# Designs tried in a protein design run: designed miniproteins, single chains, continued (3). Part 80

Each design is a single chain, and the fold is of that chain. pLDDT is the mean over its residues in the fold that is shown.

## One batch from the design tools (miniprotein)

Design m10749
Fold by ESMFold2-Fast:
Structure m10749 (fold): chain A 94 residues (1-94)
Amino acid sequence: SKEELLKEIEKLIEETKERIRKDPRVSEEDKEKAERMLDGLLRALQDMVENDASKSSLLGLLELARKESEKYPPEVREILIEMLERMEELVRKS
C-alpha cells in the first residue's frame, strides 16, 4: 500500500496543479505560488512515506498545509482545501 499511496498522492497533486493552472480566476503570481507549495508538499509527503512515517505524522503535515492554504485567495484556497480533504482520506484508508 506504500507504493499505491504514493501513486495516489502524486496523481492528486498533478490533478490539483492542472486545475489551478486552468482556472481563469487565479492570477499568474498565485498559480506560481500554489505550484511551489504543491511541489514542496509532494516532496515532503514522498520523503515521509518512504521513511515509514506514521499516519498521525502525515496528517500533521496536511494540517500545516491547510493552514498555509488560508494565506491564498478564496479561489485558490477552495481548490487546495478540497485536495487536502481528499488526501486526508487517502492517508486514513492506507
Scores: mean pLDDT 88

Design m10750
Fold by ESMFold2-Fast:
Structure m10750 (fold): chain A 85 residues (1-85)
Amino acid sequence: SQMDEVDDMMKQLKEYAKKVKEQIKKSSPGSRKRLYGLASGILNSTITWLQQQRDQSTDPELKQKLDQYIEELRKIDEELRELAK
């Protein structure tokens, strides 16, 4: 189902973000900013896609879940941004 596909994508993206976080922690200042830039691009592209899925859906439960995932990705982006300073 569409909900299962979104769940699988979010699981993969969270694992990706975890790996990026560990790479940023071990990187030089210049490398940290570059790694964050690449990850931020992926995260924001995914947020845009989730917003489109939300707007196209008539299912209130799916809309709520998509809004929650958008918030989670924004928090991950903020965490990575702070670590890359």
Scores: mean pLDDT 88

Design m10751
Fold by ESMFold2-Fast:
Structure m10751 (fold): chain A 69 residues (1-69)
Amino acid sequence: SSDDQQIDRMVDDYGRRYGLPPDVQRQLRDRARYYRDVHNMDPQTAVGVAVHQLTLDGRIPQVTYSPWP
């Protein structure tokens, strides 16, 4: 779907921008799709929540990521 394409593009952009390894990008994509499908979150919100959780898990460096613009 277009939502899946939006999630894939956002995850790819985050991965390249913040230097996320492929395994972390895959986890981010899987979690974002889960929130979209199960919790009916929009793509941007789903990716944001997944990034926040991976940051809390120490898999995404907090020093290079701010959830607030």
Scores: mean pLDDT 78

Design m10752
Fold by ESMFold2-Fast:
Structure m10752 (fold): chain A 65 residues (1-65)
Amino acid sequence: LLDKDTLKARLTERGLGARADELAAGLAGHSPEEILNMSLSELGRLGIRDAADLPPVAEVLRELL
């Protein structure tokens, strides 16, 4: 399962620093594969509300696989 502190650090490195804490809180406790298989609607419920967030989040998740 994804660790909040690890997610926050990785997302900050990818330029999402202003939203890293919010995104890490939403994504923590899920597996990387679970999130990568989610619909856009499900991702929106976890805090990914901007399509521009998707590429850096997917890159972080692929690194943690």
Scores: mean pLDDT 78

Design m10753
Fold by ESMFold2-Fast:
Structure m10753 (fold): chain A 96 residues (1-96)
Amino acid sequence: SKKLEELKEYLKEKIEKHKDDENFYKALAIVSALPYIPYEELTDEKIEEIAKSILEKYPDKSVEEIKELIEKTYEKVKKMSDEEIAKLQYEAVKNF
């Protein structure tokens, strides 16, 4: 969606400002995983790919920690509507 694309661009700007913020790191994982839920079931391979891309900017975290964060988020949102998902993405980044 257009709102999701706007959130991705907003997230890039926030990363530069808050790269040392652990809570922002969590929000980043959530936003990165969510775009795949409405179109296809999120696979283990896709979770690993997303985790590795996040680690490029946050090398102090383990792949396992990021995977757990993404998987927990996916389990919560996989039954949500597109509107609920969009609201969750906004909530994840709005307070940074």
Scores: mean pLDDT 60

Design m10754
Fold by ESMFold2-Fast:
Structure m10754 (fold): chain A 80 residues (1-80)
Amino acid sequence: SELDKEIQELSAKAAEARLAGDYLSAAKYYKKIGELYAKQGKLSDAIQAYRLAAEYARKAGDEKLAKEAEEKAKKLEAEK
């Protein structure tokens, strides 16, 4: 599917960003991966992706992005 291809491409970019120490870009890629998993109804995968986004956002010093990602994960957890 197109969503699966986009997730795979974003996952590769997230891995590259992590290896480069670009935690802000990694956080943004994981947030987008979470959005795409949520669109597919893969709620557990989406929650994990949002939690990774929050973790890398904190490593980057972006507490606002970290909180936004955690709130998205919490909202999806309530829908399980």
Scores: mean pLDDT 88

Design m10755
Fold by ESMFold2-Fast:
Structure m10755 (fold): chain A 55 residues (1-55)
Amino acid sequence: SISDEALEKMIAALLEAFKKLGLEPPPIDEKNKEESLREMYRQYLKALDPDIVLK
């Protein structure tokens, strides 16, 4: 639903954010980039505030 350029930019930004936190990002599936992005974002949110963990 998003362009490849936007998707790559978002992934790159999250990879940089993970490096700043000293964390390893989850693996990126080239065939499922959007789903991989969602997984990265979910892990990033958990790292920022573990107290705001969804049930």
Scores: mean pLDDT 73

Design m10756
Fold by ESMFold2-Fast:
Structure m10756 (fold): chain A 55 residues (1-55)
Amino acid sequence: MGQRYADAVQILKDQNGSDEAKQILQTKYKISDDEINTLITAIKQGQAASAEARA
């Protein structure tokens, strides 16, 4: 995966998927709504798995 998507994932994590973060990704990084939604879903799935495996 390119550095652009790695940066996008970090921004989404830091901003908790806020509308501002989505706007930055669309305007500065030229990432589509579909790609942003896919990244958010992947992040949420990863966090859920980590919470389940914590013990």
Scores: mean pLDDT 71

Design m10757
Fold by ESMFold2-Fast:
Structure m10757 (fold): chain A 71 residues (1-71)
Amino acid sequence: MQQTRDIMTRSFDDLYDAGVISSDTYSVFMDMLNQGVSSSDFMSAIRRNMSPDTIDRFVDMIYRYTIDHLR
């Protein structure tokens, strides 16, 4: 959905701006979001391309954005 895509895009943008993920990794995930891959496939790609610490930060950002309604 567009709301989920917006939250995901903001989270990846924040990770990229913080230098936590590379431009190549950022581009791959943005391309996957544009292709509308399944949640399962997307999460599998995250687990393969991100460290556990990065995944924890990503999950925390998604949670915060969802709870705050992007406020």
Scores: mean pLDDT 72

Design m10758
Fold by ESMFold2-Fast:
Structure m10758 (fold): chain A 84 residues (1-84)
Amino acid sequence: MEAAERVAEAAIRASEYYKKGDASGYTGSAIDAMGSAIDAALRGGWEEGARAAREGARLAKKKGAGEEGVKVAERVARGLEAGA
């Protein structure tokens, strides 16, 4: 799913910025992950947004993202799951 891939890419970027100590890059990447999942929710409901974020976290981990980036996608998923 396209939205899950966008969440994964944002999570990977968040992990890299976190390692560099770049708070602005980390925050921007976290917002991108949230925005991609919310876009999926607007098209398919809260459950679809949560699914996109969960799959994004899985893809990010599979692609070697650091723990902090994976946690960003997982936090987005939990927020959307609470809305469903």
Scores: mean pLDDT 83

Design m10759
Fold by ESMFold2-Fast:
Structure m10759 (fold): chain A 79 residues (1-79)
Amino acid sequence: MLSREEILKGLDELRERFIRLAEKAREKGKLDLAKKLEDIVNQMPQVKEYMETKLSVEEQQQVLDHYQELVEKAERELE
């Protein structure tokens, strides 16, 4: 089980991956995907603040797992 600090660091690392994927989607002309990824990037700071103040470590892990699934799906769509 990841610590709270490791989960929040993981979220920051996933946000960086979403930024790179949004750029790649735009370069490939997948503008709808690029906009969805940019919206995720823009929402993640507020989600992180909510996680730090309102969620248990188990709930924080669930949020991290959800974003991990989304990033992996986007990576597959851009292959």
Scores: mean pLDDT 86

Design m10760
Fold by ESMFold2-Fast:
Structure m10760 (fold): chain A 109 residues (1-109)
Amino acid sequence: SEKREVAALRVRIHLHYLRQKLLEETKDLPPEVQAKILEIFDRFEKEVLDILLDESLTPEEQLARVREIADKAYEELKPYLTPEQYELFKRYLDAAIEIVRYELLEVEK
């Protein structure tokens, strides 16, 4: 529906902004670590956008699935990051989840 497409577009714009900030904040990390962080973030964004366009799901169900894929991203990255790098990544994913929550539950549909 048009409402879901507009919400997905707004989320995409905000996630693109977060990605640019994450790129800047990770620029001094080893290139392989930065590449892994961005790979996982890009996959998270793609999966989030697919969920937001799934008209079979309620907004509450969409948010629950977004949280599940964020948890998987945390688990996948944890072995590759120092505790400080992990907390940095977690802050960006938590911000992304809050953007999705706001668009799904707070913005007029």
Scores: mean pLDDT 85

Design m10761
Fold by ESMFold2-Fast:
Structure m10761 (fold): chain A 89 residues (1-89)
Amino acid sequence: SKLEKGLELGREGQKLIEEGKYVEGAELLIEAAKLFEEAGDKEGALKLLKYTADEAEEKAKELKESDPELAKKLEEKAKEARKLKEEIE
């Protein structure tokens, strides 16, 4: 089921973020949100996309001076999450 797969990807994405793999984690959270939307959980999808965008943007700000390339990739993931959220709303 799409809902079960979305939950699994959401957990894996959070685990990757905790391991410092911020871009890969954000990518899995965006995919989880797409699966939630397809499963009819629009509210869950929107909440996850907002969370992902906010977290990626905050981490990008923290890393801007120490790792500007990683910060740029995170800013791009935040923009992807915000755009998808706007398309679903």
Scores: mean pLDDT 89

Design m10762
Fold by ESMFold2-Fast:
Structure m10762 (fold): chain A 95 residues (1-95)
Amino acid sequence: SIKDEALKFIDDLIEQLEKLTKRALEELKDNPDLAKEVEKLYKEALQKLEDLRTKIENATSDNEVSQYTQLAVDYYLDTLGKLASIVVKGNNLKK
Protein backbone atom coordinates (compact mmCIF):
# COMPACT_ATOMS: atom_id res chain seq x y z
CA SER A 1 0.00 0.00 0.00
CA ILE A 2 1.02 3.65 -0.33
CA LYS A 3 1.18 3.83 3.48
CA ASP A 4 3.58 0.84 3.71
CA GLU A 5 5.83 2.38 1.02
CA ALA A 6 5.76 5.79 2.76
CA LEU A 7 6.72 4.23 6.12
CA LYS A 8 9.64 2.33 4.51
CA PHE A 9 10.71 5.54 2.77
CA ILE A 10 10.69 7.55 6.04
CA ASP A 11 12.64 4.76 7.79
CA ASP A 12 15.24 4.99 4.98
CA LEU A 13 15.43 8.80 5.43
CA ILE A 14 16.00 8.36 9.19
CA GLU A 15 18.75 5.76 8.56
CA GLN A 16 20.47 8.01 5.98
CA LEU A 17 20.26 11.00 8.33
CA GLU A 18 21.95 8.97 11.11
CA LYS A 19 24.77 7.91 8.75
CA LEU A 20 25.31 11.47 7.48
CA THR A 21 25.25 12.84 11.05
CA LYS A 22 27.92 10.33 12.15
CA ARG A 23 30.09 11.38 9.17
CA ALA A 24 29.59 15.07 10.00
CA LEU A 25 30.54 14.51 13.66
CA GLU A 26 33.75 12.72 12.56
CA GLU A 27 34.59 15.71 10.29
CA LEU A 28 33.96 18.05 13.26
CA LYS A 29 35.84 16.03 15.93
CA ASP A 30 38.23 18.99 16.49
CA ASN A 31 35.36 21.53 16.85
CA PRO A 32 33.11 20.74 19.85
CA ASP A 33 30.84 23.81 19.35
CA LEU A 34 29.95 22.85 15.76
CA ALA A 35 29.63 19.19 16.82
CA LYS A 36 26.99 20.29 19.38
CA GLU A 37 25.14 22.22 16.63
CA VAL A 38 25.09 19.02 14.52
CA GLU A 39 23.82 16.94 17.50
CA LYS A 40 21.05 19.49 18.20
CA LEU A 41 20.08 19.63 14.50
CA TYR A 42 19.99 15.80 14.33
CA LYS A 43 17.86 15.47 17.50
CA GLU A 44 15.32 18.05 16.24
CA ALA A 45 15.17 16.52 12.74
CA LEU A 46 14.83 12.96 14.10
CA GLN A 47 11.92 14.07 16.33
CA LYS A 48 10.16 15.73 13.36
CA LEU A 49 10.62 12.66 11.14
CA GLU A 50 9.41 10.29 13.90
CA ASP A 51 6.35 12.51 14.49
CA LEU A 52 5.55 12.44 10.75
CA ARG A 53 6.07 8.65 10.69
CA THR A 54 3.45 8.33 13.46
CA LYS A 55 1.07 10.62 11.50
CA ILE A 56 1.50 8.40 8.43
CA GLU A 57 0.76 5.26 10.54
CA ASN A 58 -2.47 6.92 11.77
CA ALA A 59 -3.43 8.41 8.36
CA THR A 60 -6.86 7.38 7.05
CA SER A 61 -6.43 8.57 3.43
CA ASP A 62 -3.82 8.47 0.64
CA ASN A 63 -3.93 12.29 0.58
CA GLU A 64 -2.84 12.45 4.24
CA VAL A 65 -0.04 9.90 3.60
CA SER A 66 1.19 11.97 0.62
CA GLN A 67 1.02 15.24 2.62
CA TYR A 68 2.99 13.87 5.60
CA THR A 69 5.52 12.17 3.27
CA GLN A 70 6.10 15.50 1.46
CA LEU A 71 6.62 17.25 4.82
CA ALA A 72 9.16 14.55 5.78
CA VAL A 73 11.06 15.10 2.50
CA ASP A 74 11.04 18.87 3.08
CA TYR A 75 12.38 18.52 6.67
CA TYR A 76 15.00 15.99 5.54
CA LEU A 77 16.28 18.24 2.72
CA ASP A 78 16.30 21.34 4.96
CA THR A 79 18.27 19.35 7.56
CA LEU A 80 20.80 18.18 4.94
CA GLY A 81 21.35 21.79 3.83
CA LYS A 82 21.95 22.93 7.41
CA LEU A 83 24.21 19.94 8.12
CA ALA A 84 26.30 20.69 5.00
CA SER A 85 26.62 24.36 6.01
CA ILE A 86 27.93 23.43 9.49
CA VAL A 87 30.47 20.96 8.01
CA VAL A 88 31.68 23.53 5.43
CA LYS A 89 32.10 26.12 8.23
CA GLY A 90 34.10 23.59 10.27
CA ASN A 91 36.36 22.77 7.31
CA ASN A 92 37.01 26.48 6.64
CA LEU A 93 38.03 26.98 10.31
CA LYS A 94 40.70 24.20 9.94
CA LYS A 95 42.59 26.33 7.37
Scores: mean pLDDT 88

Design m10763
Fold by ESMFold2-Fast:
Structure m10763 (fold): chain A 74 residues (1-74)
Amino acid sequence: SADEEAAKRILKGLEDLKAYVEKNKPSKAELETYIGLLEHEKRLVEELLKDEELKRQVLEAIDELIAFLKEGAA
């Protein structure tokens, strides 16, 4: 389904961003920019994804990455 394709693409993007951050150790300002973008993406997922199970999985993954980035920004 379109929701399954969207969820897979988002989850891969989250994994890629985490790997990028671990490898490149970006500045606090860059990490804070990614956090803002992820919070925006979280709002879009809540609005656009219709499958409740996929929505929950994606939102949980976004929240986990936000927490990871906030730790790196401290």
Scores: mean pLDDT 88

Design m10764
Fold by ESMFold2-Fast:
Structure m10764 (fold): chain A 96 residues (1-96)
Amino acid sequence: LAEKLEAEIKKLKLSEEELEKKAKEKEEELKKETEEAKKTKTAMELIDLAEEYLKQGKLEEALRYLEIAARLAQEEKDEEAMERIRKLLEKLYEAL
C-alpha cells in the first residue's frame, strides 16, 4: 500500500519532473503575487501599472503584471478588465 504511493511519485518524476517543477514554481509565484496585489490593488490598478511598464519599455514586467491582473479579473469576473488586458497583450506582443 505504501509502495503504491512511491510508484505514483516515481511515475510523476519520470514523466514530467522538469515541466511539473517549472509549472509549480510559476503557479506558486503567481499565487503569491496575486495575493499580495489583491490586498493593495484591484485588477484595473494592476492593468494601469502594466501599461506604465509597457510605456517604459519594461516588457517582462508589463507581461508579469498583466498575468496577475488577468488572474484577478477572472476571479472577480470583471469583463472590462479582461478586455483591457487582451488589448494590452496584443500591443505588448506587437512591441516584442
Scores: mean pLDDT 70

Design m10765
Fold by ESMFold2-Fast:
Structure m10765 (fold): chain A 71 residues (1-71)
Amino acid sequence: MTAEQATRLGRLASARIAERGSLSVEELRELALKAGLTPEQAERLEELARTYGDVLDGDQVERVLLELYLS
């Protein structure tokens, strides 16, 4: 994942969380594809997110995105 993709995904996720209070793993995967991640990267992100839960808050999303970026 590029820094630009990570920034775009983080921005999209933050906007959704501000609107709804939380973000599902399915929504996070959809936003990842919208941010320009490949289907394989989006699947990996979904797997990582599911280790933290099926519904994520902003802090949990930030941790998952950082883990994917560093991997």
Scores: mean pLDDT 82

Design m10766
Fold by ESMFold2-Fast:
Parts: structure tokens; C-alpha cells; sequence
Structure m10766 (fold): chain A 77 residues (1-77)
């Protein structure tokens, strides 16, 4: 649930969701790279990298799921 995320992570998720809905590949990749750079957890970084690859492949469902998992793991770190 989104309620487990920080306000900053919730803002990211909202912006990423808007980019995904619009098919804005460039913006989605930019947002994911920023989250990967800010993350201190190696597993979360790997999930954000996989989400970037999913966006590049046009697999928005996987990208959204991977990004969400990365945020939840980051919160536990």
C-alpha cells in the first residue's frame, strides 16, 4: 500500500504513474534513474534498474511493479 511510503516516495510514484499513463518513456527513465541514485539499498537499486529496462522494452506493467517493489524495499532499509 502507498501508505507505507514516505512523502517523497509517494511523489515519485505519482509522477512515475503519470509518465507511464502518458507513455512518456524519457521522463519515466529519468525518474527511475534518480530513485536508483538516491537509494542506499542494493536490492532496491537492482529493481529500479530492471524497471528502466522494462520501460525501454515498453513493458509498463513490469516497470510499475518493479519500481513499487524497489520503493518498499528502500523503506525497510
Amino acid sequence: PVALLSPEQQEFLQEFGRAARAGDTEKAIELLREQKEKSKNEEAKELFEKAIEAVKAGDWESAVNLAGRGLLIEEES
Scores: mean pLDDT 79

Design m10767
Fold by ESMFold2-Fast:
Structure m10767 (fold): chain A 86 residues (1-86)
Amino acid sequence: SKKKEIEKLLEKLEELDKKAEETGDEKIKEEAERLNEEKLKEIEERRKKTLTDEELREYSEKLRKEHPNASEEEIRELLVEFMAKL
């Protein structure tokens, strides 16, 4: 399922981002970016450049502002639902 594939990608990115914040390791951040690029290639034809890595982060921030009482998990679920509809 496209939704589950995107969810799995976001889980890996979240784990890598957390490690990068904890260690300050630039190489871990680069690995997260490469993983995102590789997975996004698979869905690129359907989304037609609707979301880049930067737009994903911007959309996530907008979701947090629109849903101030939402947890991090709820924001991620909304993001997955949005991307799955592309």
Scores: mean pLDDT 67

Design m10768
Fold by ESMFold2-Fast:
Structure m10768 (fold): chain A 95 residues (1-95)
Amino acid sequence: MRREKMRELLERLLEEYGLSEEQRRLAFEALERFGLESELEIRALVRLIRLRGRLPSAEEVEEEIELIRRIDEMIEEVARMLAEKTGQPLSRFLR
């Protein structure tokens, strides 16, 4: 059950970002090899394959997870500042 849900999430993200057939194969190979179980790990994997075009190491996936967390925090901070400056609700800037 958990593996199928991770595969479905990966497939959705690969289609959303328009990755090549070769990049898709690398992504599924990494999913099986590293036993990825969370949405954040799948997001990190897809981003890493898009940027580097190769099978990532486990260390590279972990570093990318931390980078995504920092980027998400920065996006929320920017959205908050825009909401304050424009007088519009925060939900306007977060989709």
Scores: mean pLDDT 75

Design m10769
Fold by ESMFold2-Fast:
Structure m10769 (fold): chain A 105 residues (1-105)
Amino acid sequence: LHLHISFLAMLISIARREIARARAAGDRAALADLADDAAALLRTIQANLARTEQDIRNGRDPLARRILAASLAQANETLAQARARYAARVQEVDALIAEARALAA
């Protein structure tokens, strides 16, 4: 979960910079590619998190469960709070994808 949040934060930072660059250049093809690549990467992150959460629930990954508990303690947050941060980052990526697509049109 926390690694997924960190990865989304990095994706947001990079996407913002690359959208700004492509927009300044009037490069519609680059904007379209950025939107598609960001959407594909977001799907991969979401699928990875879903698998990790399933493996924790099924008792298949005791290490991932321990890492989650340690990460929540280090961040001084609840699982619900961490999930809310993840959802907010997903919404921010979706907004950037929509922006890049609108600029590419």
Scores: mean pLDDT 86

Design m10770
Fold by ESMFold2-Fast:
Structure m10770 (fold): chain A 65 residues (1-65)
Amino acid sequence: MSKSELLKEIFALLEEAGIPISYIFTVLAGLRDKPVEELEKVLQRIKELIDKGITDIRAIDEALS
């Protein structure tokens, strides 16, 4: 998956989970400089949290660290 595809997937998941769009843009801005492999890890962590019903900003921020 390309970097652009990973960023789109992350955006879509966060938007579907009801995360504020302003926060999503902040997240994406921080992720743009990361390599593809790290973005894939972030995407996996976000999916895992959402699957567990965890959609709060703090938990998402932790997954990005």
Scores: mean pLDDT 77

Design m10771
Fold by ESMFold2-Fast:
Structure m10771 (fold): chain A 77 residues (1-77)
Amino acid sequence: SEEQRKQIDEEVELALLEITYAVSLIAARNAGKEDAADRLRQAIDEGNVEEVTRIARDELGLSDSEVEKLVEYVKKR
């Protein structure tokens, strides 16, 4: 059904956003930015979109598209 397909698509989208988040944390730690990675995790747990955007853009150097995916993850989780 269309409803079942929409639910599957939403679950897949959320899973891809979760993978993006996990990859971003691993990359940050590998770059020696473990403190920024920990603060990003805390900001996501708190749902603080402004802080997620600031850390991802200014401290981790993520692209605008990657920052947007992290913001979507916070909103949809």
Scores: mean pLDDT 83

Design m10772
Fold by ESMFold2-Fast:
Structure m10772 (fold): chain A 69 residues (1-69)
Amino acid sequence: SSAEKKRQQELKLEEEIHRKITLATFRALSDEEIDKIVKQLQDKFGLTDKQKEEIREKLKKASELGKSL
């Protein structure tokens, strides 16, 4: 069903975001690296502008935490 496909895609997107946040925390990412990650996720999952902005902000915050070590 469409609902099952949507839920599976949401779970895959959440897992990918979690992995990238973890990476950004341990290895501070540049703005260019963050933009590449956001583009890859957009191409794979068809993100809305709001989702792109939220993911970009999460990656920037995680990267800032990594730099604070």
Scores: mean pLDDT 81

Design m10773
Fold by ESMFold2-Fast:
Structure m10773 (fold): chain A 68 residues (1-68)
Amino acid sequence: GPAPAPAVAETPPGRLNNADASTTKEEILAGIEATIDAYAALHPDVTPEQRAAMREQARIGIDGLFAK
């Protein structure tokens, strides 16, 4: 029969179980910053000014989501 994969319990509970709401915000922000860096590495067209603007916009957006 199909082998039931054991539940991966190494995921920090703060991410899914609301143990630390700040952990979720930091995770999202870190992911966005990593994505911006990866995107800039693949797209040399992206200027340093655009990278800075993207990071600032991401921070504003995240702050808006958690503050509003």
Scores: mean pLDDT 68

Design m10774
Fold by ESMFold2-Fast:
Structure m10774 (fold): chain A 75 residues (1-75)
Amino acid sequence: GSAEDGERIRKLTVDKLVAEGVSRDQAEAAVDGAMRGIPAGTVANQTGISVSTAKKLIDRASRTLNEVGSSTPWS
């Protein structure tokens, strides 16, 4: 997909996590961690959460990205 497709999937994933009670800053950082390989320690420092919580959020974001992505045909 194009860069626009990636940004759309990112936004949908962030919005879903926010709807589930994750703060927008934490959701965006976790999704970026999952999509771009940002370390959990960096996500934790950016959001003020523990590294353990950041790892869990990145894992959750990765699963949510897969769910969102699987609803769109792969070219």
Scores: mean pLDDT 78

Design m10775
Fold by ESMFold2-Fast:
Structure m10775 (fold): chain A 74 residues (1-74)
Amino acid sequence: AALEEAYREVLARMRREVLIVTADGGEARLRLSAAGEISAEAVKNMSEEELKTIVRTVENGARHRAEQRVAAAA
């Protein structure tokens, strides 16, 4: 239960990052912007499976940005 709650909080944080990346990165398929960036209700009702897919994309993008940053410094 404790890990489940921690996981849920991590997901809640990631949901907000997903919204940010979606607004910036162009994964507009979520249509979370109907009420603006903070469509917490829509994100809350999203399946964890969809959330994982989006988070995966977000993490890959973040990782790519970090790698590009390091490459630019090299």
Scores: mean pLDDT 51

Design m10776
Fold by ESMFold2-Fast:
Order: C-alpha cells, then sequence, then structure tokens
Structure m10776 (fold): chain A 58 residues (1-58)
C-alpha cells in the first residue's frame, strides 16, 4: 500500500542515508527520490521509489 507523503519522505531520507553509509549508491539514489517525491506530496511515486530502494538493498 502507498505511504502518506510525510511517511514516505521520512523513510526515503533514512534509506538515502543508509545507502550512502553502506556504499550503495543505487539504493541511496532511490531513497533520495522517495524523499523528494514525499516532500512534493506524491506519496504514490515516493512509495514506488522506496520499493526500488529496498530491492537495491537499501
Amino acid sequence: AALSPEEAAKAGEAGAKAGEALGNPVGARYGQLGFDYGKAGDGEKATAYLALADEAGA
């Protein structure tokens, strides 16, 4: 299910930071996109990018 934009932004920020710390640039990038779309109010797109971050090992 899609997260709210605010929840997606928080998860995306955490995922981006974790990806960077683990040396996973693909996961970090998808986490950053989840954060960006969440901040823009697009919970559906943000949630989709968070799923891609998770699949990339973030």
Scores: mean pLDDT 81

Design m10777
Fold by ESMFold2-Fast:
Structure m10777 (fold): chain A 107 residues (1-107)
Amino acid sequence: SEEAIKLLKEMIDLVNETRERIRKASPEEALRILREFYEKMLEITDKILSILTPEERKLVMEAFDKVRELLEKIAQAVREGRPLEEIDALFDEIISVLNELIEKLKK
């Protein structure tokens, strides 16, 4: 699904933009930025799911459950004032999950 892969690459770009915004933000601003990201992610996800087979949808849903868990960990790290390096590592894990999903959808 070439269109689904394109949408996932758009989501990776959005992850990187969100990461950069959070680095410059206060904790309160970072939590708002994460919420905006989550809402945009859900919109892109719904679009991806609408164009996939049932078997491919299962792969996407599994990957996005992992992304949701990682976003919750980022929100917690922000609330606890954890180092930016820990937050960056969690964003790297999200990008890894999305890249693995792209490779699975190419096959």
Scores: mean pLDDT 88

Design m10778
Fold by ESMFold2-Fast:
Structure m10778 (fold): chain A 68 residues (1-68)
Amino acid sequence: SEEELTELLREHGELLDRLDPADPEVQAIVREFVERLRATDPSDPESLQELVEFLREVNRRLREILER
């Protein structure tokens, strides 16, 4: 849902604020997300759901880096 996507984007921003932006692993994860975002058709509910699931995985990976 759009509400779920909005919440995940807010969490994504909060995670990035706590991480080192110069970390190449963080940069690689963010680049993968941006590429997926650009490929997503916002008029297709299925594409939006795939983006939501991908962003959950992105945020999980970022949390793992933060918790090292």
Scores: mean pLDDT 83

Design m10779
Fold by ESMFold2-Fast:
Structure m10779 (fold): chain A 71 residues (1-71)
Amino acid sequence: SAAGDPALARQAVEELRTSKDPETIQRAADRLAAMGPAVAPEVRAELVKLMRDSTDPEKQRAAGRALRALA
């Protein structure tokens, strides 16, 4: 199970940040959501930054969904 693994959470955020593929962005957000609030300290700041600063609306929405799931 990948639930609660900080290293896997950081990899998912990296995919969300760097990917240009909508399916990869969605899968990364879904993986973060599935990991749950335990990984929030590892990834919250990067997700907030993506939601706030990204020019890609899809990345902004994906980051927002992940943040909501990690609350």
Scores: mean pLDDT 79

Design m10780
Fold by ESMFold2-Fast:
Structure m10780 (fold): chain A 77 residues (1-77)
Amino acid sequence: SLKDQADRKADESRNLRQGAAGLAQQQRQLDELGRQNPDAQDALLRQSEQSRQNQRLLEEQARAYEEESRRLREELE
């Protein structure tokens, strides 16, 4: 049903948002580790940048699913 499709997209969006939040937390941890370990700072910074890139992709996908879920719910009126 349209409701089931909307619910699945909303659930997936929430999962993607949780994933993005986890990546943001990882970035903060990597940045802190870099401050504590200057010899590893460049490697940790590269990992942080990759995590930031992945976070943006998850956030974009989450927005797409949120919009699709909203559209499907509008069709249920």
Scores: mean pLDDT 86

Design m10781
Fold by ESMFold2-Fast:
Structure m10781 (fold): chain A 100 residues (1-100)
Amino acid sequence: SLFDEVKELLLEVAERLKEKYPELAEKLREIARNSKSVDEALNQLTKLIGELSKEEALELAKIFEELANDPRYSEFQKKFAKMLAELAKSAAGEKVVAPP
């Protein structure tokens, strides 16, 4: 199912984050475990990205960009990863106070 593809993607992202950002990795595993649909997972991910530091959001964006360009993933997984990479980059930009 498309939601199983989302779960696989989130678990891979969590695995890549576990050493540098273990709390973020666990939150991603929690979203994968507890969400019941793609839309629910997306809503939880959007909320999580809003709560991240700039550094965490940029690292998350980098990993999603890597997955979006990985030929081992489905077209749906790559599109989903690309969307989340853009969302995380946008959120990271908003976490910096604009100079006066």
Scores: mean pLDDT 83

Design m10782
Fold by ESMFold2-Fast:
Structure m10782 (fold): chain A 85 residues (1-85)
Amino acid sequence: HMMRERERLLEQLAERIAEAIRAGDLERAYELAFEGAVKSGLSKEEVLEAAERAGLRADPGLVGLVVSLAEKAVKEAEKKLEEEK
């Protein structure tokens, strides 16, 4: 149940990030990764996997850049979530 829902959210995030990359909107890709962690409750590993899938779909040469942007977004999301404890 929950595991299938998380995979669905991860795939939706991956597709949205891929669309942002294809549009040349790296700022939107960052915002989507941040929202995935904060609003969808995706783990760091899930957000980074979504970013890698997105890069592979949009432009394999940009995978490293996309994953790096997602790591920065997740770090910022982790700070926000820590403040809510």
Scores: mean pLDDT 80

Design m10783
Fold by ESMFold2-Fast:
Structure m10783 (fold): chain A 77 residues (1-77)
Amino acid sequence: SFEERKKEAIEILEENIKGIEEILSTNPDLPPDQRQLLQQVLEIGKEGLKKIKEAKSMEELEKALKETLEALAALRP
C-alpha cells in the first residue's frame, strides 16, 4: 500500500541519514573531499526525506524517490 511504502522509505532514509551523521561526527580527520561528498549526500537525503514525508500519493512518493536518487547520482565524478 502507499502508506506502507511511504513508511518503509522514511525508515530507510532516516537510518541512512543517521549513519552519515555518525561518520561525520566520529571521523574529524576525514579527507576534505570525502567530508564534502558526505555532507552533500546528507543534504540531499534530508531534502528527499522532507519531500517523501510531504507526499500525498504513490505518484508523489515515486517522484520524490526518483528526484532524490537522481540528485545522488549527479554527485558522481
Scores: mean pLDDT 86

Design m10784
Fold by ESMFold2-Fast:
Structure m10784 (fold): chain A 64 residues (1-64)
Amino acid sequence: MDEEARREMERGLEEKRRGLEEVRAGAAAGDVQAVTRGIGRALRGIGDAIDAALAAGWPLSRVE
């Protein structure tokens, strides 16, 4: 398992979490712009995590 890929996945997942928290807070406050920014952040975090996992070959579960 690549340690760098793991860190990048964790960073992407943390960005996803932050974005979802911003969505929830914005929705509770009625702040549409905050919701939109939170969604964008969450989607970017998910994309980064998927890219890191694919680079590490995780879909094939072929770790030495």
Scores: mean pLDDT 75

